Designed miniproteins, single chains, continued (5). Designs and how they scored, part 101

Each design is a single chain, and the fold is of that chain. pLDDT is the mean over its residues in the fold that is shown.

## One batch from the design tools (miniprotein)

Design m19506
Fold by ESMFold2-Fast:
Structure m19506 (fold): chain A 96 residues (1-96)
Amino acid sequence: SASDQQAQQAVKQLEQIAKEVASKSSLSADEAIALAKQVAQLVQTASQSSDPQLVKQGYQAGSKALQTIADKTTDKELSEGLRKAAKVLEKAAELA
């Protein structure tokens, strides 16, 4: 199905988000929320793959992206929430 190609693109986009966010000095709360929403959509796309390696890569890349966003946001509550979400994705990767 088209899901595997979409999953590959989603993983690449998650890796790119992590790289771009890491290059920034800070993120506003609105920017962090928008990026976190995009990460969630890309992780969902990757998780629909029939290839367990792509599913695992999606969860791992999503976790890294959320951790990087959490590191750059000045909103402590948002940062904490993003770190908790990243840990959930790390656990999902172990189970994939």
Scores: mean pLDDT 89

Design m19507
Fold by ESMFold2-Fast:
Structure m19507 (fold): chain A 73 residues (1-73)
Amino acid sequence: APKVKAEITVKKIGENTYEVELKLTFSDGSEAVSRYEIEAENVEEAIKKAKEIAESAVRSSGATLESVEVKVE
């Protein structure tokens, strides 16, 4: 299965609203960038939801998640 590295950036844009940027780097060097707006009560919940989005996206593509890096802005 293709291997994928995930880079997640979480940014607070409202009291309970976060912007999540997901960058997936595939073993062939190709990249996919997607952005999501999520609702969360705190940054820890936002990070948890962002990781679940990344895992779901990788699983849906038939790939294996190799690593996850999280950056909070």
Scores: mean pLDDT 83

Design m19508
Fold by ESMFold2-Fast:
Structure m19508 (fold): chain A 76 residues (1-76)
Amino acid sequence: GDAVGEVARAALRASEAGSTVSEVIKVVRETAARHPEIADVRATVVEREGDWELLRIEVTLSDGDVVTIEVRARAD
C-alpha cells in the first residue's frame, strides 16, 4: 500500500477502536515514521463536541504534496 494510505488506515482503525486524540496522533506518527517518503505530519483539532473531537491530519510528502485526513477521536 502507499504511505498515505497506510497512515489513513491506521488513523481510521484507531478512531473505530474508540482511541483518544493522543492515541490516534501516536499511531499516525509511528506509522508515518516507517515511511521515508513522508516528510511531516501535522495534527489539529478542528471541532469538539462533548467527549469527542474531529482531528485533521495533514501528511506532507517529500515531494511537497500534502494529503488531508479527518477522523473522530475521543477527547483526552
Scores: mean pLDDT 84

Design m19509
Fold by ESMFold2-Fast:
Structure m19509 (fold): chain A 81 residues (1-81)
Amino acid sequence: EGEKKLEEVIEKGAKEYVEAAAKVVKTDMTPEELMESARILAKDIAEGKNPGYVEPQFPEGKEVKKKIEEEGKKAKELIKK
């Protein structure tokens, strides 16, 4: 179940990040490109890796990042135990 939970965290986090960014930040990326980038970011955050990206400069993005970190940690603990 941990693997499914981690996938859910990544996909949900990516979607929430894209929605938050779209409301406050203009981007020239296509929706598909933005979602793919968000999935990579969400995966790195959920797995506890430093994504190597500039930290989101808007409060909504920082909130989403924190949620991904917390839910990813829970999913990883489920996988480890």
Scores: mean pLDDT 68

Design m19510
Fold by ESMFold2-Fast:
Structure m19510 (fold): chain A 55 residues (1-55)
Amino acid sequence: SAAEQALKAAQQALADAEAALERATRNGDVSAVERYREQIRAARAAIREALGRVH
């Protein structure tokens, strides 16, 4: 379903952003850290929205 596809996409986006945040943190890239923290917040919000539609 579209809701299941949205959930899968949001979960993948969260995983990608978490991995990118870890790399940016190790590199000391403060600007990248803030951007990926924002992407993580957005991905978590998308997961919550998608979960509400699947149930």
Scores: mean pLDDT 84

Design m19511
Fold by ESMFold2-Fast:
Structure m19511 (fold): chain A 94 residues (1-94)
Amino acid sequence: SAFDDVTDVLLRLWREAKPGETGTVTTADGSKITWAVGEVDGVRVSIARNEDSGLVQVRVDGPLSPEGARKVQRAANLAAQGKSPEEVIKALEG
């Protein structure tokens, strides 16, 4: 499913990508997944969007402060709106 494809991308990002990295991947079914990895409160945050379905998945690898949680929510909302992964990273940083 589209959810499974996004989840698989997030699992790979957790193991392989560093904060500040962005990219795109095409899944076996031809779906394009755009992703961004940032760091908030010293924990890794991964955000991935299926560009065809508009589905967004977020992974947070530890506890966040209330301010950190607001940054992640804003970044997720930008991803859901189809904003660039660079804009998503900037939201996690600011």
Scores: mean pLDDT 80

Design m19512
Fold by ESMFold2-Fast:
Structure m19512 (fold): chain A 107 residues (1-107)
Amino acid sequence: MEKKAKELLEKAVKFAEENGLPEEAKRLREVGEEGIKEIKEEPEKRVSLETAAAIRAAAATVPLSSKEEQARLVADGYVAAAILAAAGNEKLAEKALKNAEEGKARL
């Protein structure tokens, strides 16, 4: 659902801002809004966009040596959840959100 996708995107942006990544927050808003728009306007690309989002969601669980890099991966995970929610893939969106929350717990 679009409402859930927007909520997850706002969560990604806020998380990036709260972790000292204001330029990343701006980039994530642009990427997330574009992804949601493409899901809505180009249904033929839906499968490719979902696949890309699922790969990014999995990456959110990768442990990194830098807290800043870890925060970037977590924020990317929330954006992936937003795109999957926009695509109506509730099961993958929930898994992506869980992966991002797990990454956040490591910070």
Scores: mean pLDDT 77

Design m19513
Fold by ESMFold2-Fast:
Structure m19513 (fold): chain A 110 residues (1-110)
Amino acid sequence: MQTISPEELIASLAKSFQISREQAEVLLRSLLESHGLDPDQPLTAQQALELQDDLISFVLLVAHKEVTEEEALKFMTKEQFEELKSKIKRPARSEEEILEIIRALAESLL
């Protein structure tokens, strides 16, 4: 399998979600740590896809307010989850609202 560098994933996430490279790095590192993966090692294409799918699924669950505290704690601390909840006022209705939720999530992980 071809391996994907963490730098390439960070760049891809930043572009796709229109967040800063620094925010994308924090999100990626949190996801990698939750899966027990080394954030400084190259990922397989399958691992990269699984992490991207998990991030998209989590963002959609947060947008619809269906995410449980237990699920959220796989990606963040309890304190960060409470802060993120305070920033989310309703389920996302537009692409701009989804991007705002992603930015709030990235900021909460900092």
Scores: mean pLDDT 63

Design m19514
Fold by ESMFold2-Fast:
Structure m19514 (fold): chain A 92 residues (1-92)
Amino acid sequence: SMEKLEEIYEKILELLKELLEDESLSEEQKLEIEIAEGMIRIAYGISKLTNDPEFGLRQFLKILKKILELDLPEEHKEKIEEIIEEIEKELE
């Protein structure tokens, strides 16, 4: 649903904000996260314009899985994995 897409979108933006405020992350890691934030916002915008929440959820899933390839602190990885599981359940 579009409501569930918006809920997940807001959770992702808050998580990415927390990552960008983490002083332990490298400048390169922060740049990758800023790029991911841009991609998340674009995917959400397209989903709203086309009334296709599954498109947005599938794009969020791809973007979050790429963020997991970064060598992030375990606490952040766990939060990202929780959102990934929530998206996968919504797509079932």
Scores: mean pLDDT 88

Design m19515
Fold by ESMFold2-Fast:
Structure m19515 (fold): chain A 79 residues (1-79)
Amino acid sequence: RMEESLRRLEEEREKRREEDEKAIEELREKAVEYAKKGDTVKAAQLFAALGILIASTYGEGEAEKLLKEALEEIEKAKK
């Protein structure tokens, strides 16, 4: 009984994590695309949403790392 409930919770957590990971990747791509187009306001909004989603999924420290990488990618795109 307990093991079956725990297994279902783990399966639900895995599905949720996969959905979150896909959403993170989509938001990252869109944020970079808007930054390349010079739409800094939309890019900033997408990065804010990305930061919140990463922090809720992986934790605050991982969100900082991933946001830093995304910002470096945007700077290279402006070149």
Scores: mean pLDDT 72

Design m19516
Fold by ESMFold2-Fast:
Structure m19516 (fold): chain A 68 residues (1-68)
Amino acid sequence: AAETYRLAAELFEAIANGDEEKVKELREQLLKRLSPETVQNLEDIAKEDPELARSGARVLRRKAEELA
């Protein structure tokens, strides 16, 4: 659970930064843990608002800390 939240936070940051290689790697890692539909929804949210994606990453990192 903690690892999944960390990976999702990193995905949001990578999308906000336009880092396509990192997005690909994080997508592959998340697909081992989440459904393809969930991963696609996370990407769509981050692509629509990069500032919201960065804020979301901070929330997800906090959840990962709580679960660790």
Scores: mean pLDDT 81

Design m19517
Fold by ESMFold2-Fast:
Structure m19517 (fold): chain A 93 residues (1-93)
Amino acid sequence: MSAETREYLAKGFAAYDAGDYETAAAYFEKAARLAEEAGDRRTAARLYSLLAQVYLALGRNDTAIAYLERAKELAETEEDKAALDRQIAVIRS
């Protein structure tokens, strides 16, 4: 993970802990974009899953599902894809 990606991630978690979910989402989106551009699919998938959690906290379930589907596209194992499908199903129920 690059120093810039780590810095955005740290700022995102600080905002999340402060309850500033919109600022947290902005930093996690920047971190996810950098990881994806670097070809780090594993980190990008984890960051999109984290973004889904932030959008659930904001009450935006459809946006959260979109990020989980994006994480699923980047997932490398059938087990990880199945776990993401279960999370999506729970949100839709």
Scores: mean pLDDT 85

Design m19518
Fold by ESMFold2-Fast:
Structure m19518 (fold): chain A 64 residues (1-64)
Amino acid sequence: EETRRVTREIAANQARKRLLAAGVPEDEAEKWAREIGERVADLPPSEQQAELDRLVDEALARWR
């Protein structure tokens, strides 16, 4: 649906910004941001921010 697609894009943009701020290279940040966006979009609105935060932390741990 339209709403889910928009949510995915917003979540991906937020994840990308956080990963880039932490020093992740642009290519890796984009890859992780896309995956995070898809996963966050599958959750209810009340859980989206917490999952975004968790997935960003997970991506940072895997990149290190």
Scores: mean pLDDT 80

Design m19519
Fold by ESMFold2-Fast:
Structure m19519 (fold): chain A 72 residues (1-72)
Amino acid sequence: KEKEAEELFKQGVEALYAGKFDEAIKLFEEAIAIDPKSHLTPFAYRNMANAYSVQGKEELAKEYYKKADELE
């Protein structure tokens, strides 16, 4: 449900700020899976792209930035 996806998104943001990039990515993937039409989905893709960029995975970062842009 929408509230469940929102809670997972919030946990993903908290993990991202804590430097837990793999955990953050997994939480954002779960949030998107529960409610792919959420207004938060473009932000989840952008945050995943930022996590990949910090890890040096620039090709993955570009892919997820593109996914975010396609929804806005």
Scores: mean pLDDT 82

Design m19520
Fold by ESMFold2-Fast:
Structure m19520 (fold): chain A 91 residues (1-91)
Amino acid sequence: ITDAILAESDAAVANLEALKATDPAAYEAFLAEVREREAALRAYAAAHPDDHLGIKLLTARELAEVAARLGADAVAAAYRAEAERLERELA
């Protein structure tokens, strides 16, 4: 992680707080979607604890999507690149 990626992470948190202030319905919908996706990932990890590459791939995909939706484009790109790398290892 570079200072630029850390700055984008801070900006993403600020964007989420701004969303809560300007559109609380969209904020709650976003949190509900994140919680549902996190629960699905947790359930997969519990069912397949030895699938280390699959768990990493699913985690990278979810983090990339959340980062992109919060405007952390460099963070999202880094997680997308990690997901592509893991997909190649699984192929």
Scores: mean pLDDT 77

Design m19521
Fold by ESMFold2-Fast:
Structure m19521 (fold): chain A 95 residues (1-95)
Amino acid sequence: MSIQIYYARSGDLTYILITGPQAGRVATLVSHAGGTVTSVSISENQALIIGTGIDPDRLRDVAEQAGFTVTSVSQTSIQQLLTQSSSLTNRYTFS
């Protein structure tokens, strides 16, 4: 199964959802996109990173260097993907 990386903005917050095997390992790569990471939640097949000041161009650069594609989505899409996968703990509330 391939890694998928999803990017969403809601106000000042940036949401990065990684799905696929070893998502936690891939999460460490996207943390180099800059900005301030406020929370990270990791499971076997998912990682959710929430932060501020994350540069989408830098995120694409670090992801592409690792052979991954970043898809821009809505915050609602991130919430739906989390619900479908059920791998992450219900630690974060999406409004």
Scores: mean pLDDT 71

Design m19522
Fold by ESMFold2-Fast:
Structure m19522 (fold): chain A 73 residues (1-73)
Amino acid sequence: AEELLEKGIKAFEEGNYEEAARYFDQAVKENPTPAVGALAEASRRAAETGDKTPFELALKKYKEDPNAPIALP
């Protein structure tokens, strides 16, 4: 799960948002938490809109408390 999260974050940083979403979808399947689900959704939104803000919020929440509820903008 941690390795998939690291790969997803790296893919997102490289601008490969669809690939990042794929890694986060696998991470959610192995260890479902609200923050990881938000990272997957935010990666898809970045692919569609180019807006990185939802991903930054999701990553902050993941580091703070991955089990806390999260609403993306």
Scores: mean pLDDT 78

Design m19523
Fold by ESMFold2-Fast:
Structure m19523 (fold): chain A 91 residues (1-91)
Amino acid sequence: SESAALVKEFEELAKNGKEATQADVDATRARLRELGLSQEEADKLVAEFLKAKRNSGEMDAAVDLLALMREKAKEEGKLEELEKAWKERIA
C-alpha cells in the first residue's frame, strides 16, 4: 500500500536503536520534506518520533510516527499531497 513505503523509511530510523544519530535524523527530515512537509513540520515530527522511540519498540515507534504524520498532514491540509507522494514513490 501507499503508506507501506513511508513505514519502511521510518523503520530504517527505528533500527538505529534507542538513540538515532544526527545523520538518521537529517535523512528523515529530508524524506518528510520530499513528502511535502515544511522544514518546521518535519523538525516537529522528528522530535515527536524521538520522544516516542525512547518509550516504544522499533515497530511501535515507526507506526506512531506514521500516525502522527497523517494527523499533522490532515490538520495542515496536506493529506492529499502526502498520499500522492507515497503513491508516486511506490509506483
Scores: mean pLDDT 59

Design m19524
Fold by ESMFold2-Fast:
Structure m19524 (fold): chain A 94 residues (1-94)
Amino acid sequence: SLREELKKLLEEIKELAKKYFDEKTYEEINKMIEEILKLIDENAPVEEIKKKVSELGEFLLREAAKRNDLETLEELAKIFAKMSELLNEMEKKE
């Protein structure tokens, strides 16, 4: 399922966030991810999920950039690229 693959990518982001960010920043990230997971479980429109994923991505990339951690920024960008592809496929209902 594309929704299950999206959940796996969100879990991967949680693990990276826990490793690379301080506890307070991680708690904000976890809250945003839990909101997205709830939308997925409630079969919310793909457009709403896509908006929340975009907001999460903007927050994460901004926080990673502040740390001058290019490796973390690259890893996060790769995961968000995969999530963007999955969201586009979910929108097509393939």
Scores: mean pLDDT 82

Design m19525
Fold by ESMFold2-Fast:
Structure m19525 (fold): chain A 100 residues (1-100)
Amino acid sequence: SPMDQTIQMFQTGRDVTQWAQSSSDRTDVRQRFQDVISQFNTLMPNLTPVQQDMVTSVMNQFDMVIHLSQTGTDNQMRTAANQTYSNIQQQIDQLRQQQQ
């Protein structure tokens, strides 16, 4: 279902954001987030408009982490990754509650 697809996409994004919270490899962080955005764009047409808006919001947060991996400090990048992780986890929990 589009909901199961959205949850799976968010789980992929969550795992990368969790890893990025402790990373010092800015180039690897940027590459992994760009790869996830690319995957999300490929899957986006299979989602409902509401789910597309949710995924777009998360991708915008990924763009902030990418920006900070190039221009910010390690702490700023890690903080943005942590904030993105928390948002994704909250969205997964809400979607799972809607499935029950």
Scores: mean pLDDT 88

Design m19526
Fold by ESMFold2-Fast:
Structure m19526 (fold): chain A 96 residues (1-96)
Amino acid sequence: MEEAIRAAAGGLLVVGASTGVFLAERLAEELEKKVKEGSATEEEVEKLVQRALDQARGAIDSARGALALGEERGREELRRAEEVKKRIEKLYKEIK
């Protein structure tokens, strides 16, 4: 009986992780575009980096939660969330 409830909760956390990865990837693309175009102030870049990292961290937390509930799909979402976080961190280092 507990297995079905854990599976449902894990599935919702996988959806949360997937959504967070998607939003972080969109924010990373916007960051890369603004940096290449030189159209953003330093303050706008910092704010965009913070938003992108917050989404990536949220996705990591949701994916880890899914894995803790036995939802194996969380493992792929965790990997994707960690990769988008690395992408954002690399872009930020290249700006400074």
Scores: mean pLDDT 82

Design m19527
Fold by ESMFold2-Fast:
Structure m19527 (fold): chain A 87 residues (1-87)
Amino acid sequence: SALEEAEKIAENALAYFKTVFSEEEVKVVEEILREALRLAREGRSADEIYATARERLQKALAEGKISREAYTYLMTALGEMVELLKR
C-alpha cells in the first residue's frame, strides 16, 4: 500500500540519518517522521502532512536543532512520502 511504501521511505531516511548526523538531529527527525506517519495512519491529507512536517523542520532549523544538510535531506524524503500518499 502507499502507507507501507511511505513507512519504508521513513525507515530508510532514519537509518541514513543515524549513520551521518548527530544523535540530537536524529531525535528531532525521528519525532517529525513519527508524527507524519501517525497523521498518515489517521487518514490526514498529503498536503496537511507535508505542511505540518515542513513547519516543524523549519522551526528546528531556525532554532539550530538540525543542520541545513539534515533539513534538505529530510525535506526530499518527505516530498517522496507525500507523493505516494496523494490519492
Scores: mean pLDDT 85

Design m19528
Fold by ESMFold2-Fast:
Structure m19528 (fold): chain A 61 residues (1-61)
Amino acid sequence: MLSKEEFLERVRRHAQALGLSDELIEELLKGVEKVLNDPSLTDEQKRLEIVRLVKEALDKA
């Protein structure tokens, strides 16, 4: 089980490897952190929302 900090670090490193700009990476990380902090979402709903955010960031790159 990953901590929130470990998960965000993995997202940052992966986005850097994909060639996203620092601006897009920071937008993505803010969105992911908001989703992780939402107590109304299940773990599965959080996963789907994070996947959607990653796809949106890639589409903007």
Scores: mean pLDDT 78

Design m19529
Fold by ESMFold2-Fast:
Structure m19529 (fold): chain A 76 residues (1-76)
Amino acid sequence: ADEAFRAAAEDARRAYEHLVKMANEGKSLEELQAEAERFAAELTARYGPHGIRVRARVSRGADGKILVEVEVERLP
């Protein structure tokens, strides 16, 4: 059963939604990056024993728009 991966994907989706909400509310890039690092660390610690890694990244594009990315991947 791929239960752990599905659970990780659901938690990652909630983290993504939270980061997007923060960005829409005008939170600074630094606050968004800190929150993304916190989510990535917590979810990777939770799902790491199942061979799952969660990455979260917040960046600013050349147009000044904030880009939020959250990814769930298997090791190896």
Scores: mean pLDDT 83

Design m19530
Fold by ESMFold2-Fast:
Parts: structure tokens; sequence; C-alpha cells
Structure m19530 (fold): chain A 86 residues (1-86)
């Protein structure tokens, strides 16, 4: 089992996209939710979670390759949602 923790700088993200931190947080939460659902359809052991207290995303998978795929999909989805919110 591999666990990756990705710190999320909501303030920096909000500044980059010209949106509020609240809007950026919602985009991250929605991206996590969608990616977790999509990946679980392929492999139910893969988990993507957002920790609002720590402002981080935790990815758990059986292999490094699966964890990396999840991280890439999350990055793509969050970027898409942030652009939509801009």
Amino acid sequence: TVTLTIPIDLKKLAEKYGISEETARKAVEEAVKEVDKELKEKDPSVTVEFDAEKNSVTITAATSAQAMEAAIKFAEKVNEKLKEAS
C-alpha cells in the first residue's frame, strides 16, 4: 500500500485563478469527490480524500503507479474546476 499526501495552498490557488479561497476549496472538494468515484469504479481499493483541517489531499493505492495515476487525474480535474469557477 502506497499513501501520497498533497498539500493544497488554497490562498495561492485562489490568487492564481482570481477566485475566493471558499470557491477554490469547493473546487478541490468536488474534484476529490469525482476522482475518488471514477477510480473506485476501476479499483475499489483506491481512495482519494480531502482533509479540510490540514488542507491536504491523501491518495491511497496498492501501487505507486496507481497512486501517481490518481494524483495526475486529481490535478487535471481540479484545474478544470478552477477554470470553470474563474
Scores: mean pLDDT 83

Design m19531
Fold by ESMFold2-Fast:
Structure m19531 (fold): chain A 80 residues (1-80)
Amino acid sequence: MTPREVVLLEAEVGVLEIHATIAIRYSSREEALRILDEVIATLERKLAEAEADPSTPQSVIDRIRAAIERMRERKAEVEA
């Protein structure tokens, strides 16, 4: 993974987390859950791609994993 690809991936993860936060705050429960599922699925795909590339820094993998866990926790809160 190039330094540019690392920066873009980190930015994409950040944008996905912002999107989920806005959806939770301002959308209906059903819409927030739909967006959270899409965000989690997108992050899981990005994690699989990052893990498949041996040049991916461990810090990037850890960041994506942390983002997935935060999104799952937020989804559980919305479902409660």
Scores: mean pLDDT 86

Design m19532
Fold by ESMFold2-Fast:
Structure m19532 (fold): chain A 83 residues (1-83)
Amino acid sequence: DEARRKEFEADVIFGVLAIVEAVARTFGMSEDDLVSLAIKILRNAKEVGDEVHEAVYKEVMRFFKERGASEESIKRLEEEAKK
């Protein structure tokens, strides 16, 4: 079941982002630092391939929106995805 597999892949990506957030909070990283890290992750995902980039972008956007990130942060992530 392709839909079930994609849901599992999305959950794994989201889980990794949650671990990164927990580590970042322990080291006092700001929202701007987290956005900069997410942009680096997106750029690396694009080097792997468009499908990987799309999957990572979807989960990154979900992660930041669910955490109440600023409109400026969301715009920065959206602009990066267009490149």
Scores: mean pLDDT 76

Design m19533
Fold by ESMFold2-Fast:
Structure m19533 (fold): chain A 64 residues (1-64)
Amino acid sequence: DRLKEVEKVIEEHIKKVEAAIKSPEDVELTDAAGVKHHIKVEHRPELEKSLKEGKEILEERKKE
């Protein structure tokens, strides 16, 4: 399904952001579309929480 492919792309982005959040310093990562995301240390707790919830929603949506 094309929807599954889109969800996989989103999950890849989430994983990249999660890896950046685990960094002790500000990081910048580029997704598959060439979009750059700046992850600030100060913003990481909020971003980590949002990503965790978003990831769970995506996983539920993938399940039949």
Scores: mean pLDDT 67

Design m19534
Fold by ESMFold2-Fast:
Parts: sequence; structure tokens; C-alpha cells
Structure m19534 (fold): chain A 114 residues (1-114)
Amino acid sequence: TLEEFKELLIRQAERIIALVQQARALAVAKGDDALAAQLDKVLAALQAAVARIRNAKTVDELIAAAEEVIDAAQAAIALMEAHPDVIPKSLVLELEIELGMLLITLGVTKLVFG
């Protein structure tokens, strides 16, 4: 059961990572090296949080790691919204939808194990 929630949260976090990687590629293509560097920091934080989800042995560790994914995803959304000339609104919306799905999974995790 805990492993099933880990796998679901990892898959949702990996979808968030893919969208942030797409934003990073757009920043590079448009020559916005500063935005690309900021998105690289967010990607590193997301990947570290996914590793913590994978290594979580308790519900509290899993919740804490998932909250790190949420914080990093929210930082990515803020960066993307600040650069509407580089990042299309559709990509921001896709990231918001994926974050919403992860928030629902985390809420269900808290209900099942709390």
C-alpha cells in the first residue's frame, strides 16, 4: 500500500519534471540563459525530492518528500508565469493540472494513513 502510493507520487512528479524540462528547452531555444539556469535549479530540487520519495520508509517521510515536490513545482510555475514571452500559457496550465493531481494523491495518502 505505501509502495503503491510511492509509485503513483513518483509517476506524477516525473510528469511535472517533464513539463519543467520542456520549459527549460524553450528558455534555451529563445536564448534566455538566466531562466534556463533558474529552471535547472528547480529540476535539481524536483529530482532530489523524487529520490526522497523513493527512499521514504515511513508515511511521514513520504508526505515530507511529496511536499518538497509541491514547493519546487510551485517555484517552477512562478518562474514560467514571470516569462510569458518565453513560456506559453498552455504549458503553465498543464503543469498546474499535474500539480493538482499530485495534491489530490497526497491528500488521499494522508486520509488512508492518518
Scores: mean pLDDT 91

Design m19535
Fold by ESMFold2-Fast:
Order: C-alpha cells, then structure tokens, then sequence
Structure m19535 (fold): chain A 84 residues (1-84)
C-alpha cells in the first residue's frame, strides 16, 4: 500500500548508514509502484500522490548519498513517479 511506501521512506530518512537508507528507499519506491499499479480508483489520488512522492523522495535521497548507487532503487523511484 502507499502507507507502507511512506513507512519505508521514513525508515530511509531515519537510517544510520547509507546502505540501510538505500535498501529502505528501494523498498519504499517498490511499494509505491506496486500500490499505484494496483489502484484503479482516482478518487484516492491525493493520498496516492503524497505517498508515492514521499517514497520517491526517500529513494532519491538514498541514491544521492550512496557512494555506489543501486540502479534498482533509481528505477523503482522513476516508476513510482510515473504512477502519479
């Protein structure tokens, strides 16, 4: 769900190490993409958009901070933004 994506984004922001932040951000982006794909009702759009943006932001932050980028995290963040 988008709520789970937001939770993972929060974990990414709270992570004490770059690898932990990157993994949490990747999970956030993946959860946001999956939730967006499952959602069929645009009446929930504001909640979807907010959670997906939060997840994508977390993934982007981890990506920018990591010495070695995780291409999966970047790809899922991009897909999450496209799902909006």
Amino acid sequence: SFAEAAEYARKAAEASTIPEAARAAREAARAAEEAGRAAADPSDGVGFAAAAIAAAGGALTAYLLAEKTDPEAAEYARKALEAL
Scores: mean pLDDT 59

Design m19536
Fold by ESMFold2-Fast:
Structure m19536 (fold): chain A 65 residues (1-65)
Amino acid sequence: MKKYMEIGKELIEIGKELGALVQAVVRDGTIEVYAKIDSKEDAEKFREAAQKLSKESGVKIELHL
């Protein structure tokens, strides 16, 4: 639980820096992330950050942008 919470918080903060509201839900060992990012470039930065966190943590992150 705590590991998922920390990853979720980091994703929320990254989204906040990009001007986006982010929601994170843990389901079946996966973190489902919902965000609306207006810029394609910022959406790509967010996707890259999520992939990096997924690789480092071993937790699957599913993006709904």
Scores: mean pLDDT 79

Design m19537
Fold by ESMFold2-Fast:
Structure m19537 (fold): chain A 79 residues (1-79)
Amino acid sequence: MSRVEELRREARQIQAEAEKKVASYDKEIKTYNELAKKGSPESQKAAQGKADFLKTNAEKVQKEAEERVQSLRDEAERL
């Protein structure tokens, strides 16, 4: 297999794994956002805090994956 094909396959794997992880976070964020609309003020604040934490983690995963994928794509284009 060519080096270009290997780099593109690695980029696709990283992107697919990041998309699955972000989708998992999005499902949890949706659950906590719904919980943040109901219950006591303390419960709402706790749920919102958890949603914000998960959103930050999802954004970090996506950014790191996008940077790695772009690096691999750039390397493949130069070959």
Scores: mean pLDDT 84

Design m19538
Fold by ESMFold2-Fast:
Structure m19538 (fold): chain A 83 residues (1-83)
Amino acid sequence: MKEQKRKEAVELYEEGLKHYKDGNYEEAAKLFIRAGEVFEEAGDYDLAATAYMMAAKVFYKSGNLEKAKEYYKRALELYDKAQ
């Protein structure tokens, strides 16, 4: 179960990267958030933090500074939990 969730989260993260490269920031952010949630379900807090950090970067590029700060904070808290 956990390994299957990790694979699912990786696929979501990779799709997020494709949308990000194409400039589809709204879809990229949704995919990175979903990947982060699935990584958390799998207990992969470091990968969840990475996904949320990418979501924060996307929100920053799209001008949504409040959501960018929110997901940066969440990513930092998860990196701390992973250590």
Scores: mean pLDDT 86

Design m19539
Fold by ESMFold2-Fast:
Structure m19539 (fold): chain A 88 residues (1-88)
Amino acid sequence: DLAAVQAALAARAAEIQARIAAKEPGAVEEGLLLGLEATRALLEHAGLLDEELRKLLEEIREAIRNKDYERVEELLKEMAELVHEKLA
């Protein structure tokens, strides 16, 4: 059901982008949280979602909630490196 998941995700991303463009409160936070949900779903589908990645996703979620965007960027980079290593 990858096509249905991708379509639903694209539609939600478009809605959030419109709300960000409109400067709506919380729209940036919602966009980041949607991106995190998408990443989790992809990792789960790929069979890569383990305790280490689950912990990292929770740390990213907390950083988003705290509006610590420098920490979000740092943790996303760490997650990308970890995923790359698990695929090697």
Scores: mean pLDDT 75

